Designed miniproteins, single chains. Designs and how they scored, part 88

Each design is a single chain, and the fold is of that chain. pLDDT is the mean over its residues in the fold that is shown.

## One batch from the design tools (miniprotein)

Design m3253
Fold by ESMFold2-Fast:
Structure m3253 (fold): chain A 71 residues (1-71)
Amino acid sequence: AAAEADAANGKRVVDEATPEQLRHIAQAVAKHGSPEAAELARKAIEYAKQGNVEEARKLLHEAFDADAAAR
């Protein structure tokens, strides 16, 4: 399914992203994702600001899954 494939591709991009790219990805999801995905993306931005890049990546994986589930 397209939504599932989009989520898988998003997760791969997140895993390969630099900290700066992660912030841009999280901001995009916060602006354009489903309400649940946007909330997870906002939390990811806060963890990234704290230097917790691993938790930020984990939250963005969850955000892409939530966005796909909403579609």
Scores: mean pLDDT 78

Design m3254
Fold by ESMFold2-Fast:
Structure m3254 (fold): chain A 60 residues (1-60)
Amino acid sequence: MEEELEKEINEALARMVLGIAKTHLSEEQVKELEPLVEEAIRSGSLELVKEAIKKAEELA
């Protein structure tokens, strides 16, 4: 129950990171970020969400 909720929250966070990135980054930079976001969504891992955020910050 708790693990399922945590996974759903992490998936939502990963999708929000991608949405914000599409607003602030170029199309090419978003394409570099997409693989990390997709992996974070599939795994529901907070660590991968953090990696996606770091990558987005480095690209900005």
Scores: mean pLDDT 78

Design m3255
Fold by ESMFold2-Fast:
Formats: structure tokens, C-alpha cells, sequence
Structure m3255 (fold): chain A 63 residues (1-63)
């Protein structure tokens, strides 16, 4: 699966609340890695997924 396809898959799972608690840390690390992607579509999907999971610390939103 390419990065865009994986990022969109994770976003859809996050929106459905279907990410198991045990996978949350792995998914969060994958999404943070996608934020470094040169493809803006991947970055946007990763940001949206992180927001849906609510794993973004409030202090990080005040960049």
C-alpha cells in the first residue's frame, strides 16, 4: 500500500472509531511519519486522522 492509500485508510478507521486501543501508539507513529511526506494529500489525511483520534496534544496546536 502506498503512503496516500495507507493515510486515507487510517483516516477512515479513525473516523469510524475502529482503531483498537492496542494499535493506537503504532497508528499515531505512522501518522506522524506521514506528516513528513512530500505529498500534501498524505499530510492532510494524516493531520485529519490525528485530530479524529484526538492524540494531538493541545500545546502542539499552538505552533
Amino acid sequence: MDELEEAERLLELARKGSIPEEERERVKRTLYAFLRSPDPRVVLAALAALAEIKEVEPSLLEL
Scores: mean pLDDT 72

Design m3256
Fold by ESMFold2-Fast:
Structure m3256 (fold): chain A 69 residues (1-69)
Amino acid sequence: DELVQKALAGDRSAAPALIEALASDDELVVAYSIFAIAGFGGEAWEAARAALPQLRPAVAARTRAALDA
C-alpha cells in the first residue's frame, strides 16, 4: 500500500491522507497512520486532533495516546 510506505518513510506530504486513513476499517493502515502522524509532529498533530470527532472512538483514543506518550 502506497500510504503505508509513505507513513513508514515519514513523508509529511502524506499527512492529509494518513488522517483520512484513520477512518479505515483496516487496522494495519490505522496503526501505521497513527505511528507516522506521531513522528511528523507540529501541524500533523494539530490536524489529527481536529479530525478526532470524525473518527471511531477506539481510533480517536489510540491517536490521542500516541500523541501524548
Scores: mean pLDDT 71

Design m3257
Fold by ESMFold2-Fast:
Structure m3257 (fold): chain A 80 residues (1-80)
Amino acid sequence: MEPKESDILLALGQIALAIGDYETAVKLFEEAIRVAEKEGDLKNAALAYRVLSDAYEGLGQHDKAAEYRRKADELERKAS
């Protein structure tokens, strides 16, 4: 099974998140959102918003984290 570009970006972003590189994780997840939306992959777009929220929590940007969590919840509802 050939991985989608959004799958690769999500994997790289999650590695950055795991090592505490929140700034790199944000950039990778923002690109993952853009790519997943272009691919029409609502599931990967929702996941990207969720982990972007986690990255912003790591940066102490709680307002942005809450905003992206709401976007993730909305997309998960549409992908169901």
Scores: mean pLDDT 84

Design m3258
Fold by ESMFold2-Fast:
Formats: sequence, structure tokens, C-alpha cells
Structure m3258 (fold): chain A 80 residues (1-80)
Amino acid sequence: PLSEEELRELFLRRFDEILDQKVAAGEITPEEAARLRARFEELVTKPLQEMLDAVRTLPPLEQAIFGEALLRTAEEVERR
């Protein structure tokens, strides 16, 4: 029973956690993390179908990060 706005906030929060983890692991730079965060903030404003279509055109690393954030978000929603 989360609103669409609450789901977007939750997704972006999980996404930020994943980016922080990858920066800490040396997999991406803080600058790359900031760019990805801004890009995904734009993507989550789109209708679901357009967002999914856009994600499919992203590089593999960006797709993997998106997928992981989506899974973590879904798990948290299911537990609520």
C-alpha cells in the first residue's frame, strides 16, 4: 500500500545505498555514482513501460545496478 511517490523515494534510497557500496569497493568513482543517481532520478519519473524500455538501452553495469535497486525495493515492499 505504498504510494507511487513513496515507491520512488524508496527506490532512490536503495539505489544510493548500492552506489555507496560500489564506490567503497572501488568499482565506480563518486563522480560516476553522482551521474548514475541523476540519470535514475530522471528515469523513475517516467511511466513504468517507458522506464523499462529506457533501462534496456543502458550499459550492462548500469542495468545491473538498476536491477539490484529494484529487487531490494521489492523485498522491502513485500515485508511491509
Scores: mean pLDDT 77

Design m3259
Fold by ESMFold2-Fast:
Parts: structure tokens; sequence; C-alpha cells
Structure m3259 (fold): chain A 75 residues (1-75)
């Protein structure tokens, strides 16, 4: 696993943990499905990070969205 792929997985795991902390079970399920689908499609870390950014914004996860923005700028 590349460093970028590992970082994207960490960001997905953080988004899932935040959704669990907030009691948003539907968001947890959605985030897991998104990760699994993107992984199955062989998406790049950049494409996965962009997809997670859109989901994080939609779920109001502003801190995670900002971290994803910085990650994308560093790619």
Amino acid sequence: MSEEEKKVRELFDEAIAEAEKQGHEDAVRTLRRVYERLKALGKTPEEMARALYQVAVALGMDEIAERLRKFLEEL
C-alpha cells in the first residue's frame, strides 16, 4: 500500500469514527460503502480523497474536509 493510499484510508477511518461518535449510523454505512466501491473500482488515492471530500462536506464534517483539502494540495 502506498503512503497516499494509507493516508486516504486513515481519513476514511476518521470520517467513520466521527459519524459513529455523532450516532449517525446511516452515515457510517454510507462511508464504508463508498470506500469499498472506490477500492473495488481501483480508484487512485486522489480520486478516493476527492470522493471522501464531497461526502465529508455533505455530512458537515468540516475538520475532515479541511484535512482532505490539504492532502489533495500535497499530491
Scores: mean pLDDT 82

Design m3260
Fold by ESMFold2-Fast:
Structure m3260 (fold): chain A 74 residues (1-74)
Amino acid sequence: GAMAEIDASLARAEALKPEAIERVQKEFGVSKEEATAYVNWAIIALIGDPDVTLEKLVETAKALLERFEESRRR
């Protein structure tokens, strides 16, 4: 059912989480705490996506970080 598919997607995203955090931290020059927060939000954004990859997770985290930086400058 849909819940089992969401759970599987989340488990896959969480398995990729440590590598995604490291990549976001290195590429954006943010703290580990900030990278962790944005990757966690990327996982939530990708819940229910049947094709969660490391690249998609990192790109989503970067997009979220950029949007929040823009909001803070307003």
Scores: mean pLDDT 76

Design m3261
Fold by ESMFold2-Fast:
Parts: C-alpha cells; structure tokens; sequence
Structure m3261 (fold): chain A 61 residues (1-61)
C-alpha cells in the first residue's frame, strides 16, 4: 500500500512544474523525518500522511 501511494505521487509530480515539485518533496522529507523519529507509527498512519500529500499534489495540478 505505501509503495503504491509513492508511485501514484511520483506520477503526479511529473505533471507539476519544478517549483511545485519542490514543495511536494519538502512535505515528503518532513513525513520521512517524522516516521524515523516515531518508529512505532502504523503503516495505516503513514499511508494517511502520504494520501494527504497526494491530495495536495492533485490540487496543485
């Protein structure tokens, strides 16, 4: 599931201008850092965070 969400986000990023891609990358780095600091987070919560980034990326289209 998480890997499928990452693939969907990468496809969406390809449709965005570089400036908007950088904003999405910033959000992803923040999530990755938070996940590393909180190793007890469930895959469900991580998926919800990624879905939030996907929703933002779709709105930027």
Amino acid sequence: MVEELKKKLEELKKKLPKEKQEAIDGLLKTIEEYVKENPDLSDEIIAEMLEGVIDIAEKLL
Scores: mean pLDDT 79

Design m3262
Fold by ESMFold2-Fast:
Structure m3262 (fold): chain A 71 residues (1-71)
Amino acid sequence: SAVEQREAELKKLAEELAALDEAEKEKKIAEIEKEIKENAEDEEKVKELEMLKKLIEKADEIPKALEELKA
């Protein structure tokens, strides 16, 4: 199901993001911001990149979001 697929993707991202230190998170955010700027005309790509940026910024909230999906 879409919920199971999303949960699996969030778990994978949570593990990857939890392994990142502050400097690595900053670097990833800067890369995403650059890609957003370069692809500003592609609305769908911008939305995906903004979502990824939010997940990195809120890495500490991903475990809580996964718990809410489980409930």
Scores: mean pLDDT 70

Design m3263
Fold by ESMFold2-Fast:
Structure m3263 (fold): chain A 65 residues (1-65)
Amino acid sequence: EERKKLFDDIIKRAVEKAQKLAEEYETLANELQKLSDELGDIYRKLAETYKKFAEAYKKFAEMNK
């Protein structure tokens, strides 16, 4: 099962990257949420978008454990 071992390694790396991306987008979303109070709705919408990215990557990581 050489191909399965390779896929397992690829998935493991993808999961690790997805977890890191989820954390990064969550951090960015939180910062943009703070800016929304000063700079208006555009930053709130951007924060919501980055939060969705974080959730998507987190879900991907969880599904591929």
Scores: mean pLDDT 78

Design m3264
Fold by ESMFold2-Fast:
Structure m3264 (fold): chain A 105 residues (1-105)
Amino acid sequence: SPLEERAAELIGRLLRLIEEKASNEEIVEAFLEAVEALKELIRAGADPEFISEAFTTLAGAGLAVLPTLSEEQRRLLVDALLEALRLAEEAGIELPTASLVRSLA
């Protein structure tokens, strides 16, 4: 699926920026773009297994960078994850990291 390929590309870019220790601003921007692509997949009724894996990867990446972020950046990242979680749950998709992400609110 072109939507799945784009989500995978954006997630891969985010992970590379984190590995390369890019600026927090670049990491947060890439994170928000990856979450938007995931939300498009959820709204399109894409493969639940792909959505679950993508969300788990994004939740893990978010948790890894949270301690280095400003309060404003942390809020943007957490709000994006919570919105994606809400959309997935409304679509009937079970996410193994749901409880962990909710603990960040």
Scores: mean pLDDT 90

Design m3265
Fold by ESMFold2-Fast:
Structure m3265 (fold): chain A 88 residues (1-88)
Amino acid sequence: LELSEEEVKALARETLARWAAASRSPEAARLLREVVLPAVLEVVEALAAGDEERARELEERALPWFRAAVALDKGDEAAAAEALAAAA
């Protein structure tokens, strides 16, 4: 299955927008739209450029924000606070 950079970006936008819309946490939805989506798009751009090391670094920087969004969506405020502290 062959996916272009634009197709992967479109899938990321659609997937995260759908998750944000379905989220029971307004804060999780905000993090998904304002932090996680831009980070995912940067990772896709790095991978399209063939820079796997940069993609990995960007993913690691984004991971605490992603964990915070997941924890908030599940109602785990303690895990969310720890993830947000790690992201700062």
Scores: mean pLDDT 80

Design m3266
Fold by ESMFold2-Fast:
Structure m3266 (fold): chain A 64 residues (1-64)
Amino acid sequence: MPMRRVDPRDPEQLAEAIIASAEAMGEEVTEEFARRMAKTVVAAGLADEETAEKAIELVKKKIE
């Protein structure tokens, strides 16, 4: 298991980080939560919009 920092430019790692953040905050993992977190990461300059959209789709598939 790689003990590296989460790379927010990797949509799979970003999706995992979104899910982990929801669990840590006691929030339900929803599409709305995923979109809010992804927008925050893009606004911080850590990922582009394409990566954010891919991560949101991965989160949606995990919660279906």
Scores: mean pLDDT 75

Design m3267
Fold by ESMFold2-Fast:
Structure m3267 (fold): chain A 56 residues (1-56)
Amino acid sequence: MSLEEALERAREVIKELMAAGKTPQEAIDAAVKVLREAGLSEDFARTAAVILLNEL
């Protein structure tokens, strides 16, 4: 999985979970998992997930 593909998947996961009524924290945690599987550290993955959530 490329970094670009991982960011796209993370954004979709956040949108889906927020639409389903999950909390922002649950959406961020799920996005962090996707980004970490793509090779990002936990710190960078969490920062990216927060930015993606705030850009919605």
Scores: mean pLDDT 82

Design m3268
Fold by ESMFold2-Fast:
Structure m3268 (fold): chain A 88 residues (1-88)
Amino acid sequence: MVIRLRATAVVNGVTYEVEVRIEVEDGRIVRVEVEVYRDGEPDEKLSAEAERLLRELLVGTDATPLVEAARAHPEAESGNQRLTAEVE
């Protein structure tokens, strides 16, 4: 199973887009990939830092809460769930 999350946020006039891909095997998180974009351009440093942190937090843990949330929101399971936040 794969859970894909997409979020968009505008911070001080800069648009950030975050894509997270979570792979689940036998109810456990086995892989996490993160890509961060700033004003449509890939931010390799933020992508690497976010991916490292999420891998440390999530890989090897029980995926049941995330799987249940993704099933309740089919967009998240399909990789099409989108969250938008504006902070001025």
Scores: mean pLDDT 71

Design m3269
Fold by ESMFold2-Fast:
Structure m3269 (fold): chain A 103 residues (1-103)
Amino acid sequence: MIEAGEVLRVEVAPDGTARVIGKGKAEDSPDTRARVSLVSRDGRPLGEGEALEVKTDKEKNIIEVTARGVRARPGEEVDVQVAVFKNGELTAALSGRAVVRAA
């Protein structure tokens, strides 16, 4: 079963590194991968691609992903999707709207 989750927080650094934090279940494994998509409220693509890093906290049901090349600014409202894969299989999907915070 694919675990559904929600995006709780988005932080973007001046270099375009984004940290997306969500509620969801995923296993911490060398084979765990994530893809991130950020879109502005008016439909402009702000960032899409494979995450640089995926961290999971199984006890808190928290998934944290790091992405690069994100063009969102602090205070901007974004629609976010995170797809989490293990061994090439989709295991979790997180979605939500967030106001971007400074990293």
Scores: mean pLDDT 80

Design m3270
Fold by ESMFold2-Fast:
Structure m3270 (fold): chain A 101 residues (1-101)
Amino acid sequence: MEDLEIFLETAKYLLEALVTGDMAAAQRAAENYEKLSPELQEIFEEAVRRMAERLAAAGDTSPEAQAKAFYEALVEAMRKHGLPDEVIEELKKAYEELLKR
């Protein structure tokens, strides 16, 4: 449970950094990432690779496009690795709140 909470905090900080350009959020994401198990780190690595693919295909590098690509890629990676639906739902809520800022 604690590892999944750190995973969600890492994802929330990464999304905040992508949407707002807040470098403090990016730093907090990096610090939390180092605390994750190798299995959970692999989910982020998969999401970053898929994000890069989506951005290359779309030709849109705006902060909103980057955050959306990362969110969609991360949700896909989380489902592939069998993370609970509750964790995915919390990520969705965090993403929707960031878009309202």
Scores: mean pLDDT 81

Design m3271
Fold by ESMFold2-Fast:
Structure m3271 (fold): chain A 118 residues (1-118)
Amino acid sequence: MEDYRKAVEALEKGDYDKAVELFEKAIKKYNSPQAYVLLARAYLKRGEYDKAIEYAEKALSLDPNNPVAYLLLGQAYLKRGEYEKALEYFKKAIDVAGSGPLYEEAQKLLEEAEKRLK
């Protein structure tokens, strides 16, 4: 579990290259949906939106009700200019989260995607 802890620390410090390396090691060891979610977030922060989508989809294949994975998919599609897909995934994140900070963040991003469709 040491590699996972170091990967989370690297992500929080903004060292996305180190976070990616350490989460890839954690995935090989544990095949955790949480590790896929955090790897997708690291790729999103690096501007590698296609890889962020790939790993968020892998997280959903292991845990189909993961609201963070839906939020990350929405954010990646928003950054790619695919506003209709972003809207779909933000709605899924809202539905699955139901309430709380993730719900509020998904609602704000949903409104941003809707403005882009005008």
Scores: mean pLDDT 82

Design m3272
Fold by ESMFold2-Fast:
Structure m3272 (fold): chain A 100 residues (1-100)
Amino acid sequence: SALEEIEKVFEELEKKLKEIIPNPSEELIKALKDAKERILEAFEKKDFEALYQALKELYVTVSDILSKEGVSQEKIDEVNKVIAEAGLKILEIAKKQEAE
């Protein structure tokens, strides 16, 4: 299922994020959970504009949280790279589902 593939992408994202940020804040965890719910909803509705906006909002929100928490720019860049990789995988899953 495409939904299961997206859920696995988020599981991998959370695992990689914990390797960069070993003790993620409750605010960061909540932001990831909220983003996952928005992405899944946009995907189910086949709303690609909402999907793109949800991915963009995830990137901005996580960067803002980490910056406010005093995380180094080097670590924020590492997290942003992992988020970008997850976003590309989600967009590929969405394109594959649209072709079916």
Scores: mean pLDDT 83

Design m3273
Fold by ESMFold2-Fast:
Structure m3273 (fold): chain A 50 residues (1-50)
Amino acid sequence: MEELEKEIEEAAQKGDREKMKELLSKHYNRDDIVFSLEDYRKRVKKLKEK
């Protein structure tokens, strides 16, 4: 999870949404991607705003 979070954060910093979807797809079911992407996006934003 922590490794995945770092990769997602890096992709978010680069603005690479496709990369974020790929990373989430590896960790979660494809049907869950919309849910995971929204939730994870909030986490990433909260970490950066902190």
Scores: mean pLDDT 63

Design m3274
Fold by ESMFold2-Fast:
Structure m3274 (fold): chain A 57 residues (1-57)
Amino acid sequence: TPAEEAALAEFESHRQSELDETVEAFVAAGWPEENARVLAEEVLRLEREHIVAQARR
């Protein structure tokens, strides 16, 4: 849908910044960088799925 496309375009436009910030937050919380990166990728994957679900509501 147009709403889904718009929401995903917004997500993609700042995905790298959100990923970097999420990795930094996990590292600051005491996670090793390798684990923080895996966790950050999973968080962003779930965020993308949530955005799609919200846009279809």
Scores: mean pLDDT 80

Design m3275
Fold by ESMFold2-Fast:
Structure m3275 (fold): chain A 70 residues (1-70)
Amino acid sequence: PSREEIEAETTVALARIALAVAKIANKPLSEEEKRRLREMREELRELAERGFEDAGRVAREIEELLREAE
């Protein structure tokens, strides 16, 4: 795999872990947690535009979590 592919896969994997932790915790998100999730969502959207479909799926899940945390 290319460096770009490895970096993209790593970003997606870390985002999946962050999502799983947030969902399991079943608690209100802190402002710092929301900020990190927004940053990850933006990075994942860019990766999805570059063809990494998994990133697009995870970005949508983060968007849903953030919407619920309003």
Scores: mean pLDDT 80

Design m3276
Fold by ESMFold2-Fast:
Structure m3276 (fold): chain A 64 residues (1-64)
Amino acid sequence: MVDEAEVQVALGEIYFAIGKLDEKKGNYKEAAESYRKSAEIFAPADPELAAQYRKHADELEKKA
């Protein structure tokens, strides 16, 4: 049986991957939204990582 927390970590990784793909395509607004979703998911387990993803999303929004 998979722990719900492990499922949430996997979901956070998926949103991070979507963000990276959108960033590579120049879709900075969509990338920022995906990074923010990833940060929200990781925040309870790793608030420092979440802060890093939010900062990256903020920088992408400035490019859009």
Scores: mean pLDDT 81

Design m3277
Fold by ESMFold2-Fast:
Structure m3277 (fold): chain A 56 residues (1-56)
Amino acid sequence: SSSTVRRVAERLGISQATVRRIARQLGISTAELLELVEKAESPEEAERLLVRRYLA
């Protein structure tokens, strides 16, 4: 949803278009992406969690 995309964008400090692109590239929903970034204490930790879980 648009609200989910906005939340992820705000948490990571990136555009909503970039959020949608990341979710598509990782093959996950924007809701799953939000869940991961909400667990992180900072944008840097959110990036590390995403890399570890989906890209490492």
Scores: mean pLDDT 75

Design m3278
Fold by ESMFold2-Fast:
Structure m3278 (fold): chain A 60 residues (1-60)
Amino acid sequence: SSEENEKLLDQLKKNIELAKKNSDGGLLTVLDIQLEGLLAQAEEQGDEKTVKRIKELKEE
């Protein structure tokens, strides 16, 4: 669901910021894979809001 995807994205964003703060390159790699998985899932579900948010995050 769109709400479930938004919740997952919010958690991923928090984890990415924490990994960046800790310079945890291994965790950043895992989180990037999870972010790409969520992007694919959101695209398949037609969740354009989550797709847009992920693309904006990747441009930061």
Scores: mean pLDDT 83

Design m3279
Fold by ESMFold2-Fast:
Structure m3279 (fold): chain A 86 residues (1-86)
Amino acid sequence: SLEETARAIAEKAAAGDPAELLAQARATREAAEAAVEESGYSEEKKELLLRAAELVAEALEAAAAGDVEKAAELLVEAHRLAQEAA
């Protein structure tokens, strides 16, 4: 299930280096901003993609703090927004 997959990803992330996770969160925000600025996407699609990327970055930050449950919940929400953008 989506929830099981998100939890597995969150558990693996939380077992990693917190500094690396925080760097990945920053890189995720920067990459998403750059990608939507250069894209020909509609404003609605840009907003959904930026919000999905922000939730992924927040999930990485939650995992860095050891909050697996919150990280998993944020990943599920990010996936739903990304699906809306598609």
Scores: mean pLDDT 84

Design m3280
Fold by ESMFold2-Fast:
Structure m3280 (fold): chain A 71 residues (1-71)
Amino acid sequence: SAEEKLLEELLEKLREELRKQGWSEEAIELYVEAFRHAAEAIRAEKAGDLKAAEEHAKKARELAEKALKLE
């Protein structure tokens, strides 16, 4: 879908920027995955799937915390 393609393009640009800033590959992938879950949480919320939104938001927080602790 167009939405999925746009998300992947944005995530690839995010990876490139974080590498440019000296982030480790492990931290980059954790942070990118966190961003992907955050996007899915917003998508689920818009669709009225509040449980899926909550689960994706929780995963996004956990992954972002792990990424930031590595930096």
Scores: mean pLDDT 86

Design m3281
Fold by ESMFold2-Fast:
Structure m3281 (fold): chain A 65 residues (1-65)
Amino acid sequence: MKVPGVILRAIKDYEATEEDELSIKKGDLLELLEILDGEKVLVRSLKDGKEGIVPKSVLELVKEP
């Protein structure tokens, strides 16, 4: 399920270790698509539109006014 309007930022570089995972760099902005479990989320990169799974622990919620 798509979750529009939730933007996350990478707080660390993360290298994909599995085929379904996404590699991200610190500072990258990502759209939250789905919460899979307590520790993993499906995201889309705002730079190139690539989708994949990343650990929730390497992301932070971007606060909007």
Scores: mean pLDDT 77

Design m3282
Fold by ESMFold2-Fast:
Structure m3282 (fold): chain A 82 residues (1-82)
Amino acid sequence: MNLEKAKEYLKKGKEALKNKDYEKAIEYFEKAAEYAEKEDSEEAKVIARDSYAGLGVAYEKLGDYEKAEEYKKKAMEIDDSL
């Protein structure tokens, strides 16, 4: 189920950030956003927002400030829709 997969990958992404494994965090947050975007629910929008915010943090930690800004903007656009 897409929502359960989105939650699972969001959790893994957050754990990877904690471990400073920024490349793994990116992989997990991209999967979380992908599964969340397949669902049309408020909970899925929250997961997508948090996933894009996590991508912004991970890219910033890797020094990719352009991608970090793009993903932070995506997270803010979703937050404005909630």
Scores: mean pLDDT 86

Design m3283
Fold by ESMFold2-Fast:
Order: structure tokens, then C-alpha cells, then sequence
Structure m3283 (fold): chain A 55 residues (1-55)
């Protein structure tokens, strides 16, 4: 389903983000948390748009 595809891609992108954060020793705790927070907010918006168009 579109929701399953969305969740799979979201997990893949989240894991990539976490790997990038772990690989960058110059990021502060605050910068790491902001990147994760921004990712989650954007993901929620995309999911709501998907639901409105296809649900």
C-alpha cells in the first residue's frame, strides 16, 4: 500500500539521517536534535498530505 511504501522510505531516510549525524563529529547536541525534530515535522506533513490525497 502507499502507507507501507511511505513508512519504508521514511525509515530508510531516518536511518540515513542518523548515520550522517553519527558521522559528523562537529554537530552539537542542539544541532543533532534540531535535525531530528525538523525531519519528524516534515515527515508528519508529508504523511498528512498523503492521507488527504489518497485516504
Amino acid sequence: SLEEEFRRKALEEFLKLMDEIKADPNLTREQKLKRISDFNLELQKKYEELKKKYG
Scores: mean pLDDT 83

Design m3284
Fold by ESMFold2-Fast:
Structure m3284 (fold): chain A 93 residues (1-93)
Amino acid sequence: MQVYDFLVNPVIETEDGTIHYEEVRVEIGDRITFLMRARRTTNDGVVASGTGRAVAETPEQAREIVHEVMAEMLDRLLNTREDNAHVEVEREL
């Protein structure tokens, strides 16, 4: 249920700034696609952006890989020290 927490809390406070979810989109067709965008801003003025994409055939699979994609995207954003950096994470089942 961690994915749900991310969706209802669009701002995450970090030790040196914030991470803000810019967009969360779900597309349902022959597969389920989750697309997420986030921005990290540090107190030192560093800005980094991230995109996460998860694609699965079932809602259960999509929920699982969305969690993995979000965790990886947030981890990469938290460890990014370059201004205007972009991180991308994609998973498909």
Scores: mean pLDDT 72

Design m3285
Fold by ESMFold2-Fast:
Structure m3285 (fold): chain A 89 residues (1-89)
Amino acid sequence: MMSVDELVAYLESQGLDSLAELVRELDPDRSGVVTREQIIEVLLARGLSEEDARAIWASLDPDRSGVVTTEDFLAYADSLLQAKKELEE
């Protein structure tokens, strides 16, 4: 499993600096698990609306488990990178 530090380094290497910073803010304990409450709180603190924060949460936790892992963040990042690549092809 990818560590939080490895995920952050990967995101920064792909130019996803804002998402890398978000991951650092969400998991200061480096546990590799973040709750819905933590994600919503950080996103609201960054100036997102509650509706936008919930939409991002729904994308990260489609199974409604109440938690997001480093693998869930990696999958989300990969989907963003794939969308960018499709626009350039």
Scores: mean pLDDT 72

Design m3286
Fold by ESMFold2-Fast:
Structure m3286 (fold): chain A 80 residues (1-80)
Amino acid sequence: IEEIKKSAEKIKEERKKKGWTDEELLEKLKKEAKESGVPEEVADFAVALVEGDYEKVKKMLVEKVKDPEKVEEIIKKLKE
């Protein structure tokens, strides 16, 4: 969870800082994830975050955390 929050913040910061199009950022994130040995699930989560698809992010978190209240808290923190 802490690692996921850090990854999400880094992605948001990179998107803002680099001025990449959504398409360019997504391609780079997928490539970096593959090269770094990051699990596919983490890469998919990061892509959903970059797209701003919080419904998809929430669904993925529910599968992992299995606590709806905790998931809502995580989503709230990610939107900050």
Scores: mean pLDDT 66

Design m3287
Fold by ESMFold2-Fast:
Structure m3287 (fold): chain A 86 residues (1-86)
Amino acid sequence: MKVVLRLEGASPEVTEAVRAFAEGARKAGYKVELEVRGDTVTLTIEGANEGAVIAAVGLAVQHELQGGVLESRVEGDTITLTVRPA
């Protein structure tokens, strides 16, 4: 499946955590795209297994706990997780 994680208003610490996760996913053989625009971080993983989905949800929840609102959307085999500032 495909996972898209979008974090808006991301702190430098959250951005670093997403970078580390992206590098780990690439080393595990996933097709990974990471885009950072100011404080907005977008991570896309193709061929994600259930473990990768759970990890992405964990990153989204971590950012939500720092003052964001999490929205999830499922379209076909694509899961999109968006966290916006509250």
Scores: mean pLDDT 76

Design m3288
Fold by ESMFold2-Fast:
Structure m3288 (fold): chain A 59 residues (1-59)
Amino acid sequence: DKEEKEKLMLELGLDPKTDTLSPELIKKIKDYLENELTEEQRKQIKEEGKKRLEQYKKE
């Protein structure tokens, strides 16, 4: 789903308009987040991505 892809890219601090993630890379990121990282680490990554985007939006 396009919206899911865009949401994931934004959470990672990527621009969904200019940065292109392959479906394979998206799957690897999801698998990594679900299997290799703790729930706390996943929340931290999401928070960092959101903070990065907020910094860019302010300017």
Scores: mean pLDDT 65

Design m3289
Fold by ESMFold2-Fast:
Structure m3289 (fold): chain A 69 residues (1-69)
Amino acid sequence: LRPLSPEERELIDRVTAVLDARKDYASALGVTTIIVTLAEAGVPAEEIAREVAEFLERQGLLEAAEVAR
C-alpha cells in the first residue's frame, strides 16, 4: 500500500466533507476509490483532481466538483 501524498489526502478531505454534509456516502466512497486507485497507479495529484472534478460534474454534484478543482 502506497501512502497518499498530502495533496491527495487534502483532495479526499475537501471533497468528502461536501458529500458527507449531504449524507451522500456512495459518492464519497466513489471519489475516494478513484483517488486511491489513480494514486496507486502513479497518476499526478493534479490529474487526479481533474478526473474527480469530471466524475462529480457527470453525476450533477457541481458543488463537490468545484471544491475538487
Scores: mean pLDDT 80

